# Ledger of designs, part 87: designed miniproteins, single chains, continued (3)

Each design is a single chain, and the fold is of that chain. pLDDT is the mean over its residues in the fold that is shown.

## One batch from the design tools (miniprotein)

Design m11213
Fold by ESMFold2-Fast:
Structure m11213 (fold): chain A 64 residues (1-64)
Amino acid sequence: KVKFTDEQKEEAYRLVKEAVDAGLSREEAVAEAVRRLLEKYPEIPEEAARKVAEEYLDEVLAKR
């Protein structure tokens, strides 16, 4: 199990929200958020970053 820091979680949520706010599709928003998150935190495994981005995307969309 990959343990994310609170800072990494906040950044992932922010990136997903920004992508959704920019009008990207579900798939595009996840891909963009993962790409930017890994640029800032290359130590995060891509699979873990994608899973977190998908979970946050569902949360962001549910709040709208």
Scores: mean pLDDT 80

Design m11214
Fold by ESMFold2-Fast:
Structure m11214 (fold): chain A 88 residues (1-88)
Amino acid sequence: SREEVLEVLRQGLGLIKGLAETDPDKELSEKLRELAEEVERLVEAEDYEGALEKLKEAFVLYYEVHHPEKVEELREALDKLVEELKAL
């Protein structure tokens, strides 16, 4: 349902904003903030698929910097989640 997609977007956006606020890497923090703003713009435009893809990009970027060995596993998990949410 649309409500389930919006809840995932809200939770994910909150996490990315939290990571941007607390991360000591200023370049990463700034990029995460920019991606969070893009997700918010896409949600306002009711482009929920675009918002999910940008949210995925933000989490992948964070993992590439802090958990590079887990990036492949994260991408597979997020791809499945996005596919399931697009089917709602």
Scores: mean pLDDT 85

Design m11215
Fold by ESMFold2-Fast:
Structure m11215 (fold): chain A 63 residues (1-63)
Amino acid sequence: LTPEEVEGGKAARDYLAKLSAEGKFKTLEEGNKAAQLYYEATVHELRGDKEKGEELRKKADEL
């Protein structure tokens, strides 16, 4: 497991926890999908692909 993947997992977990506290997302499935997109976004950004990371975060925020 790479350091980028570890950080991605943390970002996904923190994002999901924050949204749950704020009452965001109607379903667990929507929250999990957004968290998965944030994981992928973080990994891409840390590996130097900021454009892909930004695209994935926008998709998560649209859920």
Scores: mean pLDDT 75

Design m11216
Fold by ESMFold2-Fast:
Structure m11216 (fold): chain A 84 residues (1-84)
Amino acid sequence: KLKEALEYAKQAIVALQNGDIEKAIEYLQKAIEKLKEADPDNPLVQKAIEYLQKAIEAAKKGDIEKAIKYASEAIKLVEEVLES
């Protein structure tokens, strides 16, 4: 489930880079859902969810650079959990 969340977050970045905002938001929402299913009590997972929520807000505002930045921070946090 953590690995699925990571894949959705990566797909969201690709969609953002391609200008597919609706698809990017869908992937970000799926990433959040997978993180909540995986380990909702983990502080790093909670932070990753917050960053993905910020990425959705930035994407909705058309701030693609911020959306990619927030999604990338979430990816780093999820990768840190997987290394543990």
Scores: mean pLDDT 85

Design m11217
Fold by ESMFold2-Fast:
Structure m11217 (fold): chain A 92 residues (1-92)
Amino acid sequence: GPIAEQGAKYAQKGVEKAGAKAEASASGTTVTVVARDANPSAAFGALSGAVAGEYEGATATVTSSGNTVTVTLTGPSDEIAGRAGREVGEGA
């Protein structure tokens, strides 16, 4: 929903500020953040944000393939999904 979409936009900006190329999207209560050309700092930030998102009540999955890190956060509500997305952006 709208709050998850705002969380996704915040996550993208935070990851890009950390020096990675990022795309983030939201669908329902799920926020997906893809960081490309991620350096170790951006990758660690994404993992830290995923953990923070779980403390907000989301379920987090982090996968990596080469220099691409994908974080998927599913909240029980639009508000929790949005907060979890913001945590990824702040962690990066």
Scores: mean pLDDT 78

Design m11218
Fold by ESMFold2-Fast:
Structure m11218 (fold): chain A 72 residues (1-72)
Amino acid sequence: AAAAIAADVQAAVDAIQAGDADAAVALLVAAGLSQAEATDAVAAAQTALLEGVPAATLVDAGTAAVTKALAA
């Protein structure tokens, strides 16, 4: 479960860097987020990347955030 979440978040960040926000949203929904949560997370990650936050930092933070959201 945790390894699957980390893989989905990594793939979502890779998709954002490739310019495919729709694929990133689909990957986060597959990880267990709602469509709205995934859309907001992708928008926030795009902003962070434009502001110079490293992709590795976003993967770590995103994995923790998705894990917390799924655990409730």
Scores: mean pLDDT 79

Design m11219
Fold by ESMFold2-Fast:
Structure m11219 (fold): chain A 85 residues (1-85)
Amino acid sequence: SQLEKEKAEIDNKMKKINENFDTILAQLQRDDQNAADLFTRLYSQAMSLMKSRDSFSKNIDNVLDMINSVLLMSQKALDAIKEKE
């Protein structure tokens, strides 16, 4: 059904978000454990906020896109910090 296809696409987006998170976390853990801990905490807060939304099941694709945007912004911020050091 259409709904099953949408769920599969959402699940694929979630897997990609988790893979991106794991990659960033692994990089941080090599260089700065405090930054890694902060990143993990912020990511956990973002995921928790997403799960608490009443409209999550109706508009999940947009919520996942917002989370991916936050992760990309976080990566850019980390890259900018490294370039300025």
Scores: mean pLDDT 68

Design m11220
Fold by ESMFold2-Fast:
Structure m11220 (fold): chain A 65 residues (1-65)
Amino acid sequence: KKKVALVYDEDPEKAQEAARKLKEEEGFDEAVALPGASREEAEEAGQLIEEETGAEVTVLSVEEV
């Protein structure tokens, strides 16, 4: 079971830093930054990934990391 994190924020630097932390320090197999995405857009992307891959997807704002 693959664990994937999606991190959204309006600031691309913050989103990328949070994604790196989730992959390297928090034990996610993959972490993807979604710069400029809203929460709704990130949740929609997460649902598509779960449906296509069967991965466990966690959607987080930068504030939640």
Scores: mean pLDDT 80

Design m11221
Fold by ESMFold2-Fast:
Structure m11221 (fold): chain A 57 residues (1-57)
Amino acid sequence: SAEEILEELKKNPEDTKVIQEALRRMEQLTPEERRRLLEAIMDISVEVGKKKIEEKK
């Protein structure tokens, strides 16, 4: 499910293999689930960036 893919990405947000596998599995999801998963992946990328800024506070 999209939720399972998202949880895996949250645990390993910088693992290229995990990201690649998630994108491949998106082909089996509904269009709505694919959109939500893509938005979540983008949010994870933004949060990783913010974490680096927070470490410099």
Scores: mean pLDDT 69

Design m11222
Fold by ESMFold2-Fast:
Structure m11222 (fold): chain A 66 residues (1-66)
Amino acid sequence: LSEKERLEVEYAFYVMAATIAEKQGDYATAAEYYRKAAEIAKEAGDEELAEISREKAEEAARKAAE
C-alpha cells in the first residue's frame, strides 16, 4: 500500500470503531477514535474530513461529560 492508501485504511478503521462506540453509548471511547481519525485525515491532506472528524470528536466528548 502507498502511504495515502495506508492513511485511508487507518481513517476508515478509526471512524468505524468510533461509530460502534457511539452506538454502544461509550462516548469517551468514540471521542478518542474520532480524534485519531481527524489526525490521520489531516496527514492525508483531507482538511474537510479532518474538520468533520474533529466536530464528531467534540460532540462525543460533550456527551461523555454528561
Scores: mean pLDDT 83

Design m11224
Fold by ESMFold2-Fast:
Structure m11224 (fold): chain A 70 residues (1-70)
Amino acid sequence: MLSEEELELEVGLSLMRMFAAIGKRIEDEAEREETIARIRALGAELQARFPERAAEIAAETEALVAEIRA
């Protein structure tokens, strides 16, 4: 079973993925950029909280941003 800290990380990553799935379907440019900003902010918070996994979190954050911009 995941520890409470691992569960918090997985919840954060799941929220980022959900925002990305929604963001990819947003037509409004301003709302899309707001969604990207939220994903990056959450990614930065998770990187600060889970430094051992910072590289993984950063890579996923940028991959999700790229998905929205595709």
Scores: mean pLDDT 81

Design m11225
Fold by ESMFold2-Fast:
Structure m11225 (fold): chain A 140 residues (1-140)
Amino acid sequence: MIKTIIVGATSLLEAGEDLEALVKKAKELGLDVVFLTEEGDEKKRKEIEELAKKLNVPFIHGSPEDGIMPVPSPDRFRKALETLNVPAEEAVALVTTAAEAAAARAAGVRSAMIRRPGEDTSAADLVAEDGIEAVELAAS
C-alpha cells in the first residue's frame, strides 16, 4: 500500500501545477508528502522551501554538493527514501519528464507522470492529466 508521495516540486511548479492543492489532496487520501527540488534556480528553491514549511511537508534539496544527485539521477530517489526511512514499494514519485520517470524506475520507485506535450510516457507506471489525478492514481 502506497504511503508516501515524492513530489518533483521544481518540475511540477514549472509545469504550472498547484502544489498546495496537490498536498491537500494527498493528505485527504492519507498519504505523506515530501518535496524534492533540483539544483538551479535559488529563487524557485526558496519559494518551494517556504511552501513546504507552510504546508508542514519535508523538503529535500537535490545537489551533488549536498551528497544528493540531481534529477534525473536514481540516487536522488534512493537518498530521499533513506532520509525518510520509507521502502521504495511504499512510495510513488510525481514527475513531468521521461528522464525523471526512468530515474524513479531505476531506483525501484513507481512513477505517476503528468502528461506534457512531447514527453514520452513509456517509462512511467501511471499517467495522469494533472497533479490531482496523479495523486489519486498513486493512492489506488
Scores: mean pLDDT 77

Design m11226
Fold by ESMFold2-Fast:
Order: sequence, then C-alpha cells, then structure tokens
Structure m11226 (fold): chain A 70 residues (1-70)
Amino acid sequence: SSMELKEKKKQAEEYLEKAREYNEKSNELGKKAEEAIKEGDKEKARELIMEGASYTVKAILYTVKSLSLL
C-alpha cells in the first residue's frame, strides 16, 4: 500500500540521518587524529583512530538498514 511505502521511506530517511551523524563524528575524530600524529602523540592518535573506526562501522550499518527498506 502507499501508506506502507511512506512508512518505509520515513524509516529509511531516519536511518540515513543517523548514518550521516556517525560519519560526521568519524570525520571530526579523523581530523583530531591527524593533529595528534603531527604532535607525535601516537597513543592519542591510536585512540582517536579506533573511536573513529567505531563510528564508521555504525554509519555503514545504518546505511545498510536504510537500503534494506528500499
């Protein structure tokens, strides 16, 4: 039905919004990691890279969830 299609579209849009939010967080952490590398703080850089990778994984999962509704 047209209503079911609208519900799926809304849910897909919500999942994409979450994916974008996680990608933004990952990108910000990536920039901080680059700064830490330039400063020679290897430990801080490692932590930031790992946290950023976690957000990238979450972004991918929400993107996949969105695509599964289309």
Scores: mean pLDDT 89

Design m11227
Fold by ESMFold2-Fast:
Structure m11227 (fold): chain A 86 residues (1-86)
Amino acid sequence: MAEPQEEEFETTVTAPDGREVAVRVRRVYDPAAGRVTYRAVARAAGVDEETRPAVEAAVRDFLRAMAAAAGEPAEVTIEVEVEEAP
């Protein structure tokens, strides 16, 4: 198939400080580009500039493990966005 294929799913990742991070993930496989992209939006309470990198790293590591287990047909790019909850 020459057109990109998209899938969406939601999961929860636990950050190193024990907070639960709700993650919405979109997987895009683009056979024309030879690439798989995981785009994640993570939402966690009490995220500030200091804690954001730790939350992002936890989500990114979770997605890397998932992509490796899935045996993706192309190189995987992981993008993570963290949304702050006051």
Scores: mean pLDDT 76

Design m11228
Fold by ESMFold2-Fast:
Structure m11228 (fold): chain A 65 residues (1-65)
Amino acid sequence: SYDEKIEEVRKKFEEKIKELEKKYEEALKLPEEEKKKKLLEIKKEFEKLLEETNEEIEKLLKEKE
């Protein structure tokens, strides 16, 4: 059902956020140069996750019929 598919998108998003949170905590322990690079990578992954999740939601909205 539509509601089940929305719940699946939410669960996937939550799992990916947890992965990014772990990477963020690890990055905070690095020297400044490595930390800066790692934080930029995390930002890029976060932006991609938001874009992909938004696209999945848009597809579900279009497929409701």
Scores: mean pLDDT 81

Design m11229
Fold by ESMFold2-Fast:
Structure m11229 (fold): chain A 63 residues (1-63)
Amino acid sequence: MELKVVIRIEYNEKENTYTVTVRVLDKDGKLLDEITATFKSREEALKALPKLVEELIQRVKEK
């Protein structure tokens, strides 16, 4: 099964926060699942990325 993972990190200047969105798409570009989390620092956002990606891929494969 071919999966595409798209990661987006957005910085909000007013709130000084980092929002991470991880999306898993199928071979046809259909959204299978996504997760969004907001962090107060860039370091926290980057440290959370591997776990968020792994958890989301695992959830998709269990379906």
Scores: mean pLDDT 80

Design m11230
Fold by ESMFold2-Fast:
Structure m11230 (fold): chain A 94 residues (1-94)
Amino acid sequence: MPSLEELLEEAKRLLEEAMKLMPEADRARVQEAWERFLEAVRNREPVEVISELADEVLRLLLAAATRQRNAELMALTRRFGAVLREILERIKAE
C-alpha cells in the first residue's frame, strides 16, 4: 500500500484538479481548509481534530461540486474523499 506521504501527495493532486473546476471564492476556502488540515497532520494534533478538519475540506468540496453541478468535479471530490479516508485510517493506527 502507498505510504502516508504518497497518500497526501495524491490527495493534493486530486484537490488541485478539483480546484481548477470551481470559482475563485470556493477555491480559496478549500485551499485554506486544506492548509489547516496539513498543519494539523504535521503538528500531530489529536486524531479527532484532524478528522474534523478533513470533514471540513470534504464538506466544502461537496458544496462546490453540488453548486457547480459539474460531474467531473463531483467525481474528483469522491476520489479525494476516498484518499482522505485512507489517510485518516493510517493516522488512527496509533
Scores: mean pLDDT 85

Design m11231
Fold by ESMFold2-Fast:
Structure m11231 (fold): chain A 67 residues (1-67)
Amino acid sequence: MELDKALLARIAAAAEAGDLEAARLAAAVALAVARQLGDEENAALYDAILAAPSPAAMAAAARAAIA
């Protein structure tokens, strides 16, 4: 499965705007879908984004993934 850059940009934008509920929900749904499809690389990426220690770290992780 290819990296969903549009979804990662949306997660980053939501986290940057302080909408952590939207950012976490989007990342959690993306993680669940990646796991369902057996996409271990994208599952690990979304899991790391969800495990980020702050909103700024979450936004930075999502932005770094689409660079």
Scores: mean pLDDT 79

Design m11232
Fold by ESMFold2-Fast:
Structure m11232 (fold): chain A 87 residues (1-87)
Amino acid sequence: LLELIDKAKEALLAGDIEKARELVEKIREEAEKRFPGDTAIRNGFEEILRALDVIADPSSSDSEKAVARIIALSGLNALRARFEKLE
C-alpha cells in the first residue's frame, strides 16, 4: 500500500492525472480487502478521487485545480500515515 501511495503521489506531481487515478483506484481496492468497513479510509479515497476529477475537468479554473492538487496530496499523505499505523 505505502509504495503504491508513493507512486500515486509521483504521478500527481508529474501531472499524469490518469495514472494517478488508476493508482488511487488500485490502492482503494487493496485497502477495502485489508480494512473492510473503515469509514475514514473510504472517505479519504472519495475526497482524493473528487479532487482528481476537478484537476481533470477542463472547466475547472487554474485556482480550483491548484486547490484540488493540495487536497489530493494531503489526502494521500493522510492515508499513508493511517496505513503505517494499521500495518
Scores: mean pLDDT 82

Design m11233
Fold by ESMFold2-Fast:
Structure m11233 (fold): chain A 91 residues (1-91)
Amino acid sequence: SLQQQIDTVSDQLDSSGYPDMADQIRTWGSQVLSDPSKQPSLGMIVNTSQQLISQGHPIIAGLVMITGLSSLLNDTDSQQYYQQQLDDTIS
């Protein structure tokens, strides 16, 4: 399920030393899952994050996940903040 996939990404971030980001992903992921209209977009974000984890990039996967969740929740300030962290990480 999408909830189990969100929990998997969150658990891998927690294990990598990013517990605050892991907790945020669990919280926002649950909020996005409560809206069925957002589930297709959420599925694409989760799929991208899981591919990045399989390639050895859990930090980038987490940033993609939390940026996408922020966008789906219309949290523009958080989206801009995490997008900047993502850009800084991949540059």
Scores: mean pLDDT 83

Design m11234
Fold by ESMFold2-Fast:
Structure m11234 (fold): chain A 78 residues (1-78)
Amino acid sequence: SLGSVEDSAESAKRYAEKGDTEKAARYAQFAKDLAKQSGLDKEIVEAAQKAKEYAEKGDNEKAAEYAQKAKELARKQK
């Protein structure tokens, strides 16, 4: 659901802010998968994908930024 995408993106952001790159990447992946399953806009999927990529690279600041973007876009879609 839309709320589940927002919740997963929020979790990705929080873990990135804590420096937990593994959990940040996992929750960003969940947000991406849920966005795809729900047929949400490609921008939400792309933001979640970028959050995952930056978390995997250890760029926690950018991971949190893109996770926040995915959350905001998901919230605005309905």
Scores: mean pLDDT 86

Design m11235
Fold by ESMFold2-Fast:
Structure m11235 (fold): chain A 59 residues (1-59)
Amino acid sequence: MSLKELLETESDKLTPRQLKILELLLENPNLTQAEIAKELGISVSTVSRHLEEIKEIME
């Protein structure tokens, strides 16, 4: 499943923060975890955790 498909079909299963991360990645799929963390004002470890949760939903 692509990130775009996840956003379109599974948006109801995403938290508001996870949805924000997906929107950022759809705008620029080459964003690093550090850049996402800076944009959201959270730690890199928090971004990493949200990405793992998103991956779990995709599986």
Scores: mean pLDDT 74

Design m11236
Fold by ESMFold2-Fast:
Structure m11236 (fold): chain A 64 residues (1-64)
Amino acid sequence: MTIEEIVEAVKSVPGADERTIEAAKKAYEMGLSNEQIGNVAAIEALRLGATREQALELKDKITA
């Protein structure tokens, strides 16, 4: 998965914002796996007020 695909996945999920995009980008630049990037994005989205369902959708889109 490319960094552009990760950004688009985050933007496609309601409740995920710019801070979630930044967290996912940082994880990608650190060389983390798609599973780890998905987890980082989902956790950050939850902290920012996303629902559990939105966080799971985000994780699934990045880990696919």
Scores: mean pLDDT 79

Design m11237
Fold by ESMFold2-Fast:
Structure m11237 (fold): chain A 82 residues (1-82)
Amino acid sequence: MRQAVVEATLAVLQGAVYYIERVAEKNPEDKEKLKEALEELELIKEQIKEILPQLSEKMQKRAEETLERIERLMERIKELLE
């Protein structure tokens, strides 16, 4: 992909992670929404890993920070699902 498109893709994926985090926080009792959030986060994680080698060094660091955020959010959602 062209550099600008890859960086824009990362920004969109970061936004999706923030949105999913908010949905999980607002709906801690909705097991179906929480399960869907886990599936969506796994797909986002795969997409970030796929574009990671195409990112600049600075943007790779941001992508890695986002992957760490996804892992923390997934663990929190799993805890809510018990």
Scores: mean pLDDT 83

Design m11238
Fold by ESMFold2-Fast:
Structure m11238 (fold): chain A 57 residues (1-57)
Amino acid sequence: MERVDQLIAELLERVRARDDAGAIQAHQELLKELSKLPKQEQDKYLQELFAAIDALL
């Protein structure tokens, strides 16, 4: 799995598990990896992430 995909999956799992500290850590790592991608790819991943989080909340 690509690093970004792995971090998104980890973040969503932490959110689902109610692991706030783990979710914050995964989110920070995800933002760091996303900053290495073109803006268009960053926006796509962020939209997918927000939609997935909204479904969990």
Scores: mean pLDDT 75

Design m11239
Fold by ESMFold2-Fast:
Structure m11239 (fold): chain A 65 residues (1-65)
Amino acid sequence: DEVRKLLEEASKKNLPQSIVLAREAVELGLKQGIPVEEIEKLLREYLDDRTYESALAYLEELLEK
């Protein structure tokens, strides 16, 4: 629910605010134990291509640590 709210807000914002909110959604999703594949689906559903690519790269960075 909170992850979806952040992504919905991100979809209504312009760069760079959209990226900031999308990154917060990624961090929250991982903290809540949402599967990576589900986070990726949510990012794709709510975000434009530019914000999606940035958020996906951030997700990958967090997983590599």
Scores: mean pLDDT 82

Design m11240
Fold by ESMFold2-Fast:
Structure m11240 (fold): chain A 61 residues (1-61)
Amino acid sequence: IDEVKKLYEEARKAIDAGDLETAERLFDEIVKKVDELSEEEQLEASAYLIGAATDLVVARN
């Protein structure tokens, strides 16, 4: 779960810097890390995943 939080923070920084390619790559890494988590941790990580996806959609549009 801590790795997902760090990737989410890095993705947000990339979006703020206008580096959407890096943000998209980091989002893919978040998805991969979430798949490796326990059921409980996946539920917790879902909030970060939804947040990252929303931020990317807003940044691209």
Scores: mean pLDDT 73

Design m11241
Fold by ESMFold2-Fast:
Structure m11241 (fold): chain A 80 residues (1-80)
Amino acid sequence: SQREQALQYLQKGQLAYDNGDYETAAKYFEEAARHAREAGDLRLEEVALENLAKVYEKLGDFEKAEEWRRRAEEVRREAE
């Protein structure tokens, strides 16, 4: 299912992040967010987008980090 794919990408992204591979982590978290959105799982999409923001902070791209954080907050409000 799309939700299962989102969870798999979220795990892969977290492993890449823990290994300091932030570029790979960003790609996996973007895939996680996309599959979560397709599944209608707003909570899972929020988690993936928050992780994207953390990745871009590690990459020093603070503008993109703020964009992803804002998107995560928007999705969180939709989930209420």
Scores: mean pLDDT 89

Design m11242
Fold by ESMFold2-Fast:
Structure m11242 (fold): chain A 55 residues (1-55)
Amino acid sequence: SLFEEAKKKVEELAKAFGLKLSEEDIEELARQVVENGLDYLKEDSFLDDLGRRHK
């Protein structure tokens, strides 16, 4: 599914940046990627949100 693909990409991106995210944060970000499209992964707003969710 598109959600599972988005979730995997969010997890891979978080790992690449050395960020530790909860499962809930990963799923919430994956839903936003599905809603906005995969190019949303490259948006500054997405990357800022990703960083703020770091534990």
Scores: mean pLDDT 81

Design m11243
Fold by ESMFold2-Fast:
Parts: structure tokens; C-alpha cells; sequence
Structure m11243 (fold): chain A 58 residues (1-58)
């Protein structure tokens, strides 16, 4: 849904800023690319959530 997509994009933006400030360029780039793919409709919300969980997992 549009609401779920907007919530995911906001979370991706917040995480991207946090990783950028921490100097994690690889995670920042992955989050920016995932956000772009979600905005362009190239990846499903379910797939995007799985990729985000992988980035967040430590």
C-alpha cells in the first residue's frame, strides 16, 4: 500500500543518514540504492523489507 511504502521510505532515509554519519559508506550506498528501487517500483515491498532486515542485522 501507499502508506506502507511511505513508512518504508522514511525508515530507509533515517537509516541512510545514521549510517552516513557513522562513516559506513557501504551501508549508506546499499540503503540509497534500495530506496531508489522502491521509488521506481523495481522491487516489491516484501523484498525491500527483507533486504532492509539484512542491512540492519547485527
Amino acid sequence: SASERQELLERLQRLGVRHHLAGDLAATARLAELSRQVKEGRVSLAEARERLAEIERV
Scores: mean pLDDT 83

Design m11244
Fold by ESMFold2-Fast:
Structure m11244 (fold): chain A 92 residues (1-92)
Amino acid sequence: SEEAEKAGKEAKKQAEKSGGKAEVKVEGNKAQITIKGASHSLQFGALSGAVSAELAGARVTVKSEGDTTTIDIEAPDEETLAKALKEAASGL
């Protein structure tokens, strides 16, 4: 959805402001945020954002491999995905 795409762009901006390089992919009711060059504080922010996104009604998985953090979000609908993405971005 247009709102989920906007939320994804905001998540990318927040991660980049925190010193990482971010890529965001939104497809239907699913999104993936990949952050490269993530500091430990940015990785903790991603975990905090993931908890907030789950409280918004999404299923969230966070994985960190070296300096790369991947956040996978799956929601029951695109409106919930947009809300979950905004919550995830707030941690970045």
Scores: mean pLDDT 79

Design m11245
Fold by ESMFold2-Fast:
Structure m11245 (fold): chain A 71 residues (1-71)
Amino acid sequence: VEYEAKPVVFRTPTEVVVGIQLIAKDKEGRSVTKFVEVRELENASEEEIEEEKERIMKEFEERRDEILEEL
């Protein structure tokens, strides 16, 4: 399965949402987009946001096969 995974950050007035945008092609060549490893942070600093991005990417790498099988 071909895939692309990238960290994404969404900012609201009350929180920062950090997650992974996963784009995978199924066996029929159709693109599936899913958000995985989603975290909500209140009053997060830029350093905390970057650390969370690194953490979720590591968790995705460790659980990659499991997450891709769930698509």
Scores: mean pLDDT 76

Design m11246
Fold by ESMFold2-Fast:
Formats: C-alpha cells, structure tokens, sequence
Structure m11246 (fold): chain A 70 residues (1-70)
C-alpha cells in the first residue's frame, strides 16, 4: 500500500528528528516538533482517517520517548 509506505517513511523521519531533539534545550525541542507536525500534516493530507490516526499515535509515542530520555 502507498499509504503504508508514507507512514513508514514518516516514522523514520520522526525518529531522526527525535534523535536530533535529544541534544536540544526544551524550547528548541518544542519548535522542532512543531515543524515536524506541519510536515506530517502535509504528507498525510491524502491518507485515510485511520492512517492519519496511526501516524499521530506513532508521533506521540516517539515524542514521549524523547521526553523520557532527555
């Protein structure tokens, strides 16, 4: 599925952003995550509601891990 590939690519990009965010202060980390959220919205615009919810869940889980490790 094309949707599945987009979700997997977004997950990889979010994990890369999360790794970069670990070395940042709280304010820079917040801004980086806001920028990532905008990028996700643009890339998921054509996806089903269910696929959009899956991406949001993945993003929340990744963000929580960054907060726990930082």
Amino acid sequence: SEAKKIIEELKQELEEIAEEAKSMDEQRRHFLFVQASVKMLEKTKGLSKEDQEEVQKIAIEIYQKVLEEA
Scores: mean pLDDT 72

Design m11247
Fold by ESMFold2-Fast:
Structure m11247 (fold): chain A 51 residues (1-51)
Amino acid sequence: MTKISKEEYEALKQAYEQGKLFTTYTDDDGNSRTDLTSRALQDAEKAEITD
């Protein structure tokens, strides 16, 4: 993913801390996707964080 909102990024961090195996996030096209929380978080750390 190339972009992620601050709220989505914080939600991913919280999901990981809560031990959620899977989470839903918004992709570059604005579509909701479900993926492994750890993988989504790694992708989010490489993405541009937007408001």
Scores: mean pLDDT 73

Design m11248
Fold by ESMFold2-Fast:
Structure m11248 (fold): chain A 59 residues (1-59)
Amino acid sequence: MPSLAERYDRLLAETEDPLARAGLEQLRAAYEAGEVSEEEARQALDAMEALLARRRAAA
């Protein structure tokens, strides 16, 4: 499975929403600084993936 950093990069490349992109960048920075747990980072990425999947389903 890809690492959290690889998942962040992929979601940033696929995300068109500027607020979602800003949130992903802040989450990645917080995770790298150790401010959020790995579980919190995974939950946030799962939420972003679900959001993007719903946008794609609308196409």
Scores: mean pLDDT 74

Design m11249
Fold by ESMFold2-Fast:
Structure m11249 (fold): chain A 67 residues (1-67)
Amino acid sequence: SLDPYLKEGVEHYVEGRRAYAAGDLDAAIEHFERAIKYFEKAVQSGNEKAKELLEKVRKFLEDVRAA
């Protein structure tokens, strides 16, 4: 079964990437922050795949904020 936290995290990550591609940095940051919260919950639930996604989103968000 698909982890509900992983599902929500992926949906926010996808929307964050769409917003970033459209130049809406505020919306991208908000979606990435939500993706991080859901991936953290997925990791706490034992979902190992969520660890890799969590690190990718965190690094992407750091790069966007540092620009």
Scores: mean pLDDT 85

